# Ledger of designs, part 39: designed miniproteins, single chains, continued (4)

Each design is a single chain, and the fold is of that chain. pLDDT is the mean over its residues in the fold that is shown.

## One batch from the design tools (miniprotein)

Design m13326
Fold by ESMFold2-Fast:
Structure m13326 (fold): chain A 69 residues (1-69)
Amino acid sequence: GTSQLQVVDSNGNPVAGATINGPRGVQQSSSGLFTGLLPGTYTVSAEGFKSQLVTLKAGENKTVVLEKA
């Protein structure tokens, strides 16, 4: 099954322009929401935030909280 990542900041606000690098390569979202993702390991990055490594399982809907750098 496909998986989902919602990228938010420490206040719970969506991080616009967040980028993930995973099984299908580099993807960017203007809303911070990524859908239709394959299971695997993703590096989540955004300008002004610390990058985070995230593992997604099949069918997992995960919220990733990024901390400001």
Scores: mean pLDDT 85

Design m13327
Fold by ESMFold2-Fast:
Structure m13327 (fold): chain A 98 residues (1-98)
Amino acid sequence: FDPSKTLQEQIAEYIQELVERVSKRELSDEEIKTLALDLKSIKQFLENLGITSAEAFLKGLEVSELARKFIEALFNGTTEGYDLPENLKKIVELANKV
């Protein structure tokens, strides 16, 4: 835990690092499932704090274009209209199914 960073900043940095790594490599089905469950838990945690949209979560935060699209898809429960790599699409779809 870094007390100089907000909770939203820490989670945004985690997601940005995750989308960068996933876009550069192949993932096993098990890795995709694990990441989907982690992101579902993060989304539920944020919603319990009253952060129910990508706009509310990203307010005042700078993230990459890819991370922003991924976060929007995750909160909206759809990959439609987002140009995401296949692995990131699978993660979003599984996070919303489980």
Scores: mean pLDDT 78

Design m13328
Fold by ESMFold2-Fast:
Structure m13328 (fold): chain A 120 residues (1-120)
Amino acid sequence: SEIQNDIISELERQAKFQRELIEEAEKNKAHKEIIEKLREALKLTEKTIEELKKMLENKASTEEIIKKAIEGLRKVAKIYQEALKLAKKLEPENTDLIQRIEGGISVQDLQIEKLKKILE
């Protein structure tokens, strides 16, 4: 369905953002622990995309797709919150990194709220 495809496309856009953030963090020699958290979040986003594509092939309902996407997004948001705490502690002057991590959290939270509204 259109909604199911839009959910997968949005997660693919988020995965692209996460990859670009990791590349920039590595280029700027950000603390290894921060980069490892960002990589953990990306792997989870990619796993969620793969699971959703498999569910779609098996004709899962829109409700099942939405619930799985929300589960994945919540876990990624939690990891990004941990990355944000590390960035503020280890690299407080790296305002660009902090703002990009905060931006990622905001996008994840907004997508969760949009998906919740579709379930109503």
Scores: mean pLDDT 91

Design m13329
Fold by ESMFold2-Fast:
Structure m13329 (fold): chain A 75 residues (1-75)
Amino acid sequence: DAAKKARQALLNQAAQKIAELDEMSKTLSSQEVKELGAKAAREISAQAQASDPRLKITIEIDENGGITFTVEVLP
């Protein structure tokens, strides 16, 4: 339903941002990728909370430029 569609839309946005960062990582330094990833994490999290305050998205970037995203539904 509406919550499932909203969660899927956020997952799709996160996946798109990760794909964009992966392409950019071919020409950018690890530090630049981390900075862009942090910005994307803030933007996606803000959209999630604006849509449903119980939705939380976290994007984590490790020291090697590996990107992981987590979607959490708060009680």
Scores: mean pLDDT 70

Design m13330
Fold by ESMFold2-Fast:
Structure m13330 (fold): chain A 61 residues (1-61)
Amino acid sequence: SKELSLQRMQITQLVTQYERALARGDSATAAQLKQQLDALKAQNPELKSLADELLRQAEAS
């Protein structure tokens, strides 16, 4: 659906920002971004697997 496509885009953008925050050691920004990602996962269980996989990759970098 259009809503799911927009939410997938939002998750991808938030994960990218999260990776950048982690790379520069900005723990406060990283924590805020993770809270936003957790909220999106709670709203759409279908997107949880995508969000979890992208977060796992970001945290492994």
Scores: mean pLDDT 81

Design m13331
Fold by ESMFold2-Fast:
Structure m13331 (fold): chain A 85 residues (1-85)
Amino acid sequence: SGADFYIEAAEKLKETDPKKALRVLTEGAILSVAQGNFEGALRISDYAKEQFPEYAERLDEVRKAVQAGNATKAIDLFEEIKESV
């Protein structure tokens, strides 16, 4: 799936370029939400939270937006995470 592609790419980057890994995850999550693939966005978010616990609070707010079906808010929150990296 698309989510698995972004997770695999981030896994390869996390040791050498953790900032790029997180940007790849946020980009994949934004694209998943934009395509209506909320399950994919949640999987990417869960992986990001596990690997980058410093973003856990922000990713929990994203998770709430995705679970509520609020695509606009979810994308805005992911963009904020991406810009902070």
Scores: mean pLDDT 86

Design m13332
Fold by ESMFold2-Fast:
Structure m13332 (fold): chain A 71 residues (1-71)
Amino acid sequence: MKASVEEQAAALRALFRGDEAAIFRYLARELAEAVKANDQEAVERILAIAGRVLSPEQYAALVALVEELRA
């Protein structure tokens, strides 16, 4: 992958006009699909992007979602 996490984060902010709730819903869906596919590299990439665009509270919610889906 050639695009940096920061570049991907900036693209998401532009696409959703900084709507953090919309970004959260998008990332949560992508993350759930990656977990179901057992794509650990995608899970790590999505969480890295989330850490750059989401509040600490929303980021913690995505981490909790990963743990729930793995249980």
Scores: mean pLDDT 80

Design m13333
Fold by ESMFold2-Fast:
Structure m13333 (fold): chain A 80 residues (1-80)
Amino acid sequence: SVELISREEFERLLARELEALARELGVPVEEVERLIREEEAREPTAEDVRALAENLGDREALLRAAAAVAAGMRREVERA
């Protein structure tokens, strides 16, 4: 059972990672959360992951790809 993570635990870990990411990228954490909510409104695509690989230096593309991945992880936790 130690490998099972609750939604509440996931959200706490996600919040910490988003704060660190926002600080490193020089954007407000609220902006990262907004992007995740936008991606949650649609199913993340393989193209979002490709954008991360192809445009690692593009801050906006990186944020969008990261938000899509985070939204997908959150949906998977909700299904569990």
Scores: mean pLDDT 64

Design m13334
Fold by ESMFold2-Fast:
Structure m13334 (fold): chain A 86 residues (1-86)
Amino acid sequence: SAEQLARDLTEMIAEAEKRGEDPAPVAVALAQYFAARGQTLRPAPRVKVSEEAAQRAIDAIRKGAPGLSPETVAGLEETVRRAAEA
């Protein structure tokens, strides 16, 4: 589901941050997979991530998945930003 993909995204960003890894590859991969399913995203994140990791993931989604609709990008950005604020 769209909600599960958003939670997976935020959890993978948090895991990458804990390991000192770049979250960009997993963020882009999940965003592309989500776009292929044509779903709009509005779910709450399960985990807290740093604002730095969130911004890195958002920038990577925008740059690495240019075929995403503006609404899908906005939904993913909102989800990741909420994880940084939680």
Scores: mean pLDDT 68

Design m13335
Fold by ESMFold2-Fast:
Structure m13335 (fold): chain A 107 residues (1-107)
Amino acid sequence: ETKLTPEELEELIEKKREEILKEGTEYLQEKLKLSKEDAEFVAQTLLDAHIEGLMMINEGVPIEEAREHYLKLIEEAARKAEEEGREKAAKLLREYAEEMRKALEAL
């Protein structure tokens, strides 16, 4: 069984975090025409939600519960973005959460 320790998993996530954030930020700026600040906010939000969901699954939380928590984190971040005047970021996060809910219901 090639199970990583929690510490080893955290180190791998941290090492890859900066690369994933950079690539995600560049994609959002180029393809969706977000500002750098809004792109960084969206990329960080999606990465943090994904990591938390994976950690829940690794700890034995049911997949359905972990998925709902993941989507709620994204929806909360969208609301926060709207409150801060990040209209494009808020719209993107809401649309992403809605599409993910539809995709998961279809599976």
Scores: mean pLDDT 78

Design m13336
Fold by ESMFold2-Fast:
Structure m13336 (fold): chain A 60 residues (1-60)
Amino acid sequence: MEELEKEAEEALKEKNYEKFGRILSDLIRASLAGDEEAKKQLDKFLEKMNLTVFAQKVPE
């Protein structure tokens, strides 16, 4: 799971949103299957996505 977090961060830095979306989708699927670790990582990724969207709407 830590490797996926690193890959997701790199994808965001590279603006590779397609790769980031695939990683996020895999985490959502695992979380729905009851993987608690995946749920925690999903929450972290959702927070990063929310920050990205927020920065685009409100430049701060």
Scores: mean pLDDT 66

Design m13337
Fold by ESMFold2-Fast:
Structure m13337 (fold): chain A 66 residues (1-66)
Amino acid sequence: SRERARQLAINGSIAFSFGAYDFSKKKYEESIELDPDNSYAWYNLSKVYEAQGDLAKAAEARRKAE
């Protein structure tokens, strides 16, 4: 559901704040699986990719955040 997707994205953001990038990425990916139009999750997934050095995937995720 949209609400569940929102909660998963929030959990991803909390994990990101602790530097738990792989866990953060998983939570954002789970959020996007439930709501592919979740701009918040796409934007923050792009930040995880930037932190991990994957600039190509970061740019793609940023584009999907619109």
Scores: mean pLDDT 86

Design m13338
Fold by ESMFold2-Fast:
Structure m13338 (fold): chain A 88 residues (1-88)
Amino acid sequence: MDEAELRALVAELEEELAKIKLSKEEAKEVIKENAPIIKAFLEKIAKEGPESLTPEELREAVEAMAKALHAAKVLGSSEEVKKILAEV
């Protein structure tokens, strides 16, 4: 996927996620659920390079990141996000 296609996918996911109303408690759970997925993909990229991801794995990583970013916006606190990420 080129950078333009990746940016378009992120924008589409952000638009879809903006329609979902999350409470702060639901946002914390979304971050907890997606953090280990993001960590696993970052570890794979660090070891094997970004080209090691299949298109399906890349999409899963982008979706996990988009969901986590949306939830982080709902929380409105980088410190709370960091605490949640340290816990998982």
Scores: mean pLDDT 75

Design m13339
Fold by ESMFold2-Fast:
Structure m13339 (fold): chain A 95 residues (1-95)
Amino acid sequence: DREEALALADAVLDGFGYGMRAAGAPSIEEIKKMAEKAAEDLVKRYPDPELQRAAATAMIAGARVSLKLQGVPQEEAEKRIKAIEEALDEVLAKS
């Protein structure tokens, strides 16, 4: 209904896609690079820092669901999610 709701829905879907890529990623460093680029795209797309953080949270939620559905063990999934969270937080803190 609202632009905010659509932005969060888009972020969840993007996060799901990132989770699929993260499940097959060869290293944590590659996952961080992917998340940094995603965060840069969020900053470019949304000028409101509150919406940027909400969208980042929605992306993380989508990525978690995706990793679980792909059968990534919980401990390994949490390591990959932590890498995504750290990269997102670092880029958003500069905005």
Scores: mean pLDDT 81

Design m13340
Fold by ESMFold2-Fast:
Structure m13340 (fold): chain A 56 residues (1-56)
Amino acid sequence: SKVEELMTRLKEMGLVPRKVDSIIPTPVYDEWVKEAVKRYQKVAGLPVDGVADERT
């Protein structure tokens, strides 16, 4: 839940592209999402693995 809320805020802040399928290929988007998740995990004090747990 906390990670999911952080991901929502990332999109609201414009850090994660909403129109990724229009301009950016999926593999590139995946790399950006992993980087964003890792950075937020580090700030939140969670294990930095780039995998967002829906219930975390």
Scores: mean pLDDT 58

Design m13341
Fold by ESMFold2-Fast:
Structure m13341 (fold): chain A 81 residues (1-81)
Amino acid sequence: DAEKKEKKLIEEAKKAGKELVEAVKEGDFDKAGEAMKKLDEVVDEAEELANKGVSQKGYEEVKDLAYETLKEAREAYKERE
């Protein structure tokens, strides 16, 4: 079902985002890169579902979440400078 897939992608984006921000705060840029790659994969999967007509709203929500997460990661990085 589309709703279940959408919810799973949103939760996975949240988890990857949290791991990214925590890794940046710890200065573990290898882990940050892995978390960012996972976040990008979730965005790509959400885009494929939207292209198939499954969920455009879910894709927009995942993109917005990823954007906000990247802003948080950048602020965490600035605090380390």
Scores: mean pLDDT 81

Design m13342
Fold by ESMFold2-Fast:
Structure m13342 (fold): chain A 65 residues (1-65)
Amino acid sequence: SNKITNIITQYFIDHKFSESEAKTLAEDLVNGNFDTASNALKKKYKISDEYAEFMSYFIKETAKS
């Protein structure tokens, strides 16, 4: 895994996703598929679609830094 994928995977683990789910979410997010991560965040935190998509984008961009 590249370092960005590993950082995002750890982020999701720290936020109480399972290791398996966190890996899938991180891989999809790194590949530009925001739907999986946005839907998971929306369901877990009871937030809006718009905010979940923003969080997914923010997680990916901050991991690049």
Scores: mean pLDDT 81

Design m13343
Fold by ESMFold2-Fast:
Structure m13343 (fold): chain A 68 residues (1-68)
Amino acid sequence: SMEEVERKTEEMIEEARRLLLEEKKSIDEVLNYIAERAKKLLEEGMPEEEVEEIERRVVAEAFRLVNS
């Protein structure tokens, strides 16, 4: 659902921000985190289209944070 996509996107963005800004992880490490979370969402039965949308949004935000 769109609501579930928004909720998961928000949760993963919060974690990506924490990893980048608080734990000082590299962008590569954060991208690996995003990919692993997307894989788990697929394994849990979330539709591929919804997982791809979440991954796109979180990756875009991670790059915005690094380039700001």
Scores: mean pLDDT 87

Design m13344
Fold by ESMFold2-Fast:
Structure m13344 (fold): chain A 83 residues (1-83)
Amino acid sequence: EEARKRRRELLREFADAVIDHLPLTPEQKAELRAAADKAIDEGKTFDEILELLYEMGVPKELLDEAALKAVRDFAERIRKEKE
C-alpha cells in the first residue's frame, strides 16, 4: 500500500541521515542501517528505531545530536523542493 511504502521510505531516509551523522566507521554504520531497515520493515516507529540504535551501543548524546542534524538536513531538502 502506498501510505505504508511512503512511511518506510521516510523512516529509512531519516534513519540513514541520523546514522550518517554518527562518528562511526563505515562498517558500524552499515550494521546500524541493516538493523534500522529490519525494524522499519517490522513496522517500528521512529522512536523505537532510535531506541534500537541506543541498545546497539550508540551513546544517547551522540544519537540526539545526530537526530538534530538529520532534522536540519530534512528541513533544508523540503525548503529546496518547494516552489
Scores: mean pLDDT 77

Design m13345
Fold by ESMFold2-Fast:
Structure m13345 (fold): chain A 65 residues (1-65)
Amino acid sequence: LPELKPGDIVEAVEDTVMVGPELTRLKKGDKLEVLKVYDDGNALVKSLKTGKVGLIGLNKVRKVE
């Protein structure tokens, strides 16, 4: 898998949720901007559709192209 870095655009590989102050539902194919990648296998991401921010597992996203 390509290494993810801040500014990368990723998509959800399945219907899932991102976890922040609230849970945000994501559908497979939803586009997210990576804000920060953590060494624990999670990333802080922003939904391009809603602007909401949350943590998601790196196994739940893939880099667009």
Scores: mean pLDDT 80

Design m13346
Fold by ESMFold2-Fast:
Structure m13346 (fold): chain A 77 residues (1-77)
Amino acid sequence: MDELGRELLYEEVEATLYLMMVYINKDDPKKKEEYLKKLVEEAERGIELADKLSDDPLAQAARRHMEAVLEWAKKEL
């Protein structure tokens, strides 16, 4: 559980970083698209990890956040 929880935290940090990079590069369509694609990949990985922690309320909160981020990123692509 500690290993999966740590991996989930790393995916949340990476997803947050890529989300910030999307906003920083909002006026550069090529860079924005690149970071949106990376954000989608990290959010999907985070959801898969959270699904393995179905009994952990904090992991399930992270899953809901990652689903919202994934939905937003796919609409922006």
Scores: mean pLDDT 80

Design m13347
Fold by ESMFold2-Fast:
Structure m13347 (fold): chain A 55 residues (1-55)
Amino acid sequence: SQADQLARLEAIIAQIERAIEYAKETEKDPETRDIMVRLYEELLAKARARKAQLA
């Protein structure tokens, strides 16, 4: 159902947000950290866009 899809996207969004914070706290190499954060932010934008389409 659409409600189930929205719930899964909410969970994915929360997981990506936690991954960003974890990378900022634990990755000591600035360049690797920057790459990780940028990749996660791109995934976050896609997940949020998909959620908006289903709302």
Scores: mean pLDDT 88

Design m13348
Fold by ESMFold2-Fast:
Structure m13348 (fold): chain A 74 residues (1-74)
Amino acid sequence: PELPASFRPEEAAAARELVDAVESGAPREVVQDAQLRLLALLEKHMEELEKKRKTPQEVRDARAKALAELRAEI
């Protein structure tokens, strides 16, 4: 098993922006924007990883479902 890739700089920056927005009590719209930005970066990273590996269909389906559920929560 390979270790999960650490967040790329852009993903880490987006995660920090989300934490800062929550901790500073920013408006809901600002928090939601930060959440969507981080989610979009994570989805793009996962898609790039899948292009490098022929991931089994069951794993792909599980990821797609998890991402859809995360989007629904935002």
Scores: mean pLDDT 71

Design m13349
Fold by ESMFold2-Fast:
Structure m13349 (fold): chain A 88 residues (1-88)
Amino acid sequence: SSMRERRAASLYSAGSINIAGAYANEMLAERAEKEDPEKAKEYLKEAYLDLARGYYLLAEAYRLEGDEEKAREYEEKAREYEEKAKEL
């Protein structure tokens, strides 16, 4: 249905925004690494959490469209980044 399509599109958009935010935080972490390693670690943790959130949103979008293989792939990636964030 068009409503389900719009819901999936919204989730893809939200997922993409979170992933873009993660890349911004990775760049901030890299830039801060030498002068403020504690701040760099905070940016990296935020990047990993943004990636996890983004991938969970993409997984839900693919599930709504019936792509269970893609949904499982992105859920797995999301869990990996959650674990990386916990280790920081």
Scores: mean pLDDT 89

Design m13350
Fold by ESMFold2-Fast:
Structure m13350 (fold): chain A 87 residues (1-87)
Amino acid sequence: MRERRERGSRLAKKGVDEGAEKGPLGTARAAGAALRGMGEALDAMLQGDNEGGREAVERGREEGEKGSPEGIAKAGGAEAAYAGMLE
């Protein structure tokens, strides 16, 4: 689980860093996407909905595969939060 959380954190940072190349607005969009992915996974997991947490990770992965900074950041945020809640 630790390795998954670290991978998620690095992926979120990669998305935010790529967004930052577009300036402050790009940074805000990517950071917001990471927080949304994290929030979706945390909301489900805190309610005891482990399936919903997994679905949040899967949705993030699908967005990340499209290659946008926002999608990459969201994928990382969801993965980090889901893995953290399982520890």
Scores: mean pLDDT 79

Design m13351
Fold by ESMFold2-Fast:
Structure m13351 (fold): chain A 86 residues (1-86)
Amino acid sequence: MELLEKAREALNKAFEAVSKGDKEKAKQYVDEMIKYADELEKQGRYLEAARIYHGAAIVYEKLGDTEKAKEFAERAERLLRKYQEQ
């Protein structure tokens, strides 16, 4: 399975876990998608990484983790700027 497909699958599972009230599974899936987003970023795939980090920010916001939500939203914005300046 391609790295971006793995990241999007983990993102979808994180949102599903949040909607079901399963905070523990939501945290497991958001950690998994962040690992894939980190790898996308290391590969210079800034737009794809930014989209996954933005998804992580939304998951953390829904979980009430405002500090992590802000961290990943800011990370996504920085990567979008790098992509646009190419």
Scores: mean pLDDT 85

Design m13352
Fold by ESMFold2-Fast:
Structure m13352 (fold): chain A 88 residues (1-88)
Amino acid sequence: SASTKKEIIDLVKEIAKVTGLSPEEEKQLIDFANGIIDDPENAAVYMAALLAIIVDGLMRLDLAGDKESVEKAVELFKQLNSKIKSAV
């Protein structure tokens, strides 16, 4: 539904902010999230691309010693994954 899509995009935007992603990386995350919903036959490809960007952000936070932001980003990602599973 349109409401579920909005919830997924809002979670992606929160993850981008917490992980300190660039505007270009945030746009890529949003595009991949839209791809999962709008092109479900290719959902695994979009998910892999989305995960690669998120993991990169998590690694940067971990190297900086920002445990609180790592924990928050992981929790947001778990919520995102749950919402995607319910939408596909």
Scores: mean pLDDT 84

Design m13353
Fold by ESMFold2-Fast:
Structure m13353 (fold): chain A 60 residues (1-60)
Amino acid sequence: MEMVLVRLAGEGEHLLPEVEALGGKFATRLPDGSLLYGVPAEKIEELKKRPEFLGHSELV
């Protein structure tokens, strides 16, 4: 339904296959080394369980 931007710590790069399995897509790497992914809103709770999870916002 709705896609949200999820920010993961840079060491969470190994989670890319898990994010893609949830229907997510890599968006960009931020200057601080953290990673942005677009993820279906329904799957955000699964990513919140990861220690690499830094936060989320909505895709515009």
Scores: mean pLDDT 72

Design m13354
Fold by ESMFold2-Fast:
Structure m13354 (fold): chain A 86 residues (1-86)
Amino acid sequence: SAMAAAFDARTEAQVEELEAYARKHGLELTSGGAAATDPARFDELWAEVKAALDRLIAEGRTRVPLDRFDPAAGEVVRSVEIRPLP
């Protein structure tokens, strides 16, 4: 992504690892949102994504939408969907 310049290499590697982990378990991660945000908010989101993946794997792979919404800014910072692979 052209906006990926706003993220460090660690954040990109973390996204890739979670996407690969999801695919190994028959799940798909779809992500979108603002590029330049507080790194701590992305860390929180990716921790939630990992926890949701682990839960879905244990519980039979149901879909979970995860959104980071900044109420002060009035916008979605990053959205993530977890679903079974087509």
Scores: mean pLDDT 54

Design m13355
Fold by ESMFold2-Fast:
Structure m13355 (fold): chain A 62 residues (1-62)
Amino acid sequence: SAEELAEEINKELKKRGLPAEAYVDEEGRVGIRFAEDATPEQKAEALKLALEIAGRAEEERR
């Protein structure tokens, strides 16, 4: 589910100390929000991590 995906992304973001948080929007989609002072490098790392986790979740369903 989107909630499980957001939780898994948040677990890894916190483990790596990245200034980002995964959330589920009102339409059930997973989004990423960044701290205001997050660097471009930290934003890129958080997005890459989120995409990797989302890709694995989709693969497990196929």
Scores: mean pLDDT 79

Design m13356
Fold by ESMFold2-Fast:
Structure m13356 (fold): chain A 72 residues (1-72)
Amino acid sequence: MKAETLLKAAEEAYKKGDYELASQLFVHAARIAAEEGNLDLLRKAVELAKKYFGEDHPAYKEIRELLERAEA
């Protein structure tokens, strides 16, 4: 499954109130984006995770760490 499709699914899950599923889908999308070297999509995943969950949420922290490793 493409990372862009997973990001869309994550946003849809969040809008339906399934925050647990949304957080899991955002992390999964970020992992695929990092694996594919798609830094633009990975940065988008960081911004969306911050917007929906905030910087204290585990999903945001994991996605941010994936971006930092990919940019190293």
Scores: mean pLDDT 84

Design m13357
Fold by ESMFold2-Fast:
Structure m13357 (fold): chain A 93 residues (1-93)
Amino acid sequence: VTVTVDQVFEGLQLGNEVYDRIMNAKTPEEIVEISREASERAVEAAKEGNYAVASSLLDAVTRAAIDLSKEFPEASREALRLVREAALRGGEY
């Protein structure tokens, strides 16, 4: 599988956006919903062969979940579960 420079830049932009949205979320429910949306986008990116975007989105959710794990432990656990499921689904492509 080939990764392009354009895909890397797209991944960086989308990943930073997702990380900022999760870090600025005000409720556990919002954290989970943003994480679910990003994880589904990562699976779609992987299906299209855009692994740079897929990996950047899953990395952003993972990092945000770790950073919020003390304040929102249950939401962080659910976010990491969503990342794991998306990574397994994306690995099929």
Scores: mean pLDDT 83

Design m13358
Fold by ESMFold2-Fast:
Structure m13358 (fold): chain A 57 residues (1-57)
Amino acid sequence: MMDSLTQVSQAIADGVAAGDLDGAIARAQTIAKQLGVDQDVLDSIIASGRQAYQARQ
């Protein structure tokens, strides 16, 4: 069973792989809000996703 943090991280990873970072962030924020993920944790996951996305360019 995936925990809430894994679901948020997966949403960002999927969006980065698809080339849709903005859509991935919006989806991750929605999941985090529904599952009660702390904003600080969400911000860290998004920051890591942004760095990974830029490293691919």
Scores: mean pLDDT 78

Design m13359
Fold by ESMFold2-Fast:
Structure m13359 (fold): chain A 94 residues (1-94)
Amino acid sequence: MEEAREAVERGLRAGEEGARLGAEAQAIKPGNKKGFEGSVAGGVGLLAAGVGRTLLSRGTEAAYRDARALGRRGEALGREGVRLGREGLREAGG
């Protein structure tokens, strides 16, 4: 249970940060490809972790396992979003 909640929370944080950094890069330089890719990766990560959060409310062992898997997937995609967003910001102006 705790591991599933922690995975979902990490996925939500990473996804939100990745989406934010990608959006900022695009705001500074419209058409910034890495900023766009970062926003997409972060957004998909946020969606995956969000579904995991919904599953936590089901209270079953199977739902907790699925929530943990989705949280971990969300964190991986969110971290990719952060990486791409930071690269986009660097390309947009340092």
Scores: mean pLDDT 85

Design m13360
Fold by ESMFold2-Fast:
Structure m13360 (fold): chain A 94 residues (1-94)
Amino acid sequence: SSYQEEMLKLLEETREKILADPNASEEIKKLVEETLKAVKELIEKGESVEKIYEVAMKKLSEVYEKALEEGDGATARLVLETAVRLKEILEKSK
């Protein structure tokens, strides 16, 4: 669906920003890559927008917790902004 594509595009933009940040740890970059992989697999399986949102939010929570542990305020802020925008896409899909 167009909403699944919009969610994936948002997550890919977030991934690119984190990968471009020299202060983001290798562990954070790995968690972000795992988030994109999980979302792409759900889209390929034809899962709902709601399921994609649920899994993306769980994975982003892991990135957020790791960013807080490492004192990475830039990544933590970006993850929160991404979460808000994912919620907006989900609400538009209803």
Scores: mean pLDDT 89

Design m13361
Fold by ESMFold2-Fast:
Formats: structure tokens, C-alpha cells, sequence
Structure m13361 (fold): chain A 70 residues (1-70)
């Protein structure tokens, strides 16, 4: 579920955003998902290699929205 992905203490910001994109956009290729996740993370100035648990959840939500074009 979305909650299981967001609350995983061992996943990085990049991994969480990619898993959420796979869930919301199952038609996107892995290449598109990687590109969208990376661009959104870079745009917001987030560290994609940082543990998601160390980042405000609001930042993850914003990155997801940007990656999906919302």
C-alpha cells in the first residue's frame, strides 16, 4: 500500500518516489519513472540518497506531485 511505501524506514527518498510512481503510473516505463523521480528530487533540492524517514513527508508529497505533473 501507499502507507507501507511511505513508512518504510529503510528506503531512500529516490526509492520511495519511484515505488509511488510505479503504483500511480503503472503504464510508465522504468526509464520514465527514474527520469521523473530524479528531476522532481533535483528541482526541490532534496537528497535522493537520504533515508525517506530523515526527510519531511511533505517534501516527498511535493516531489511525487511534481514527478506526476500535478
Amino acid sequence: SIEDIINDPNKTVFEVIKELLRLYRPEWSESEINKRAREAIEFLGLDGNKKASEVPKQDIVYALGIAMGL
Scores: mean pLDDT 84

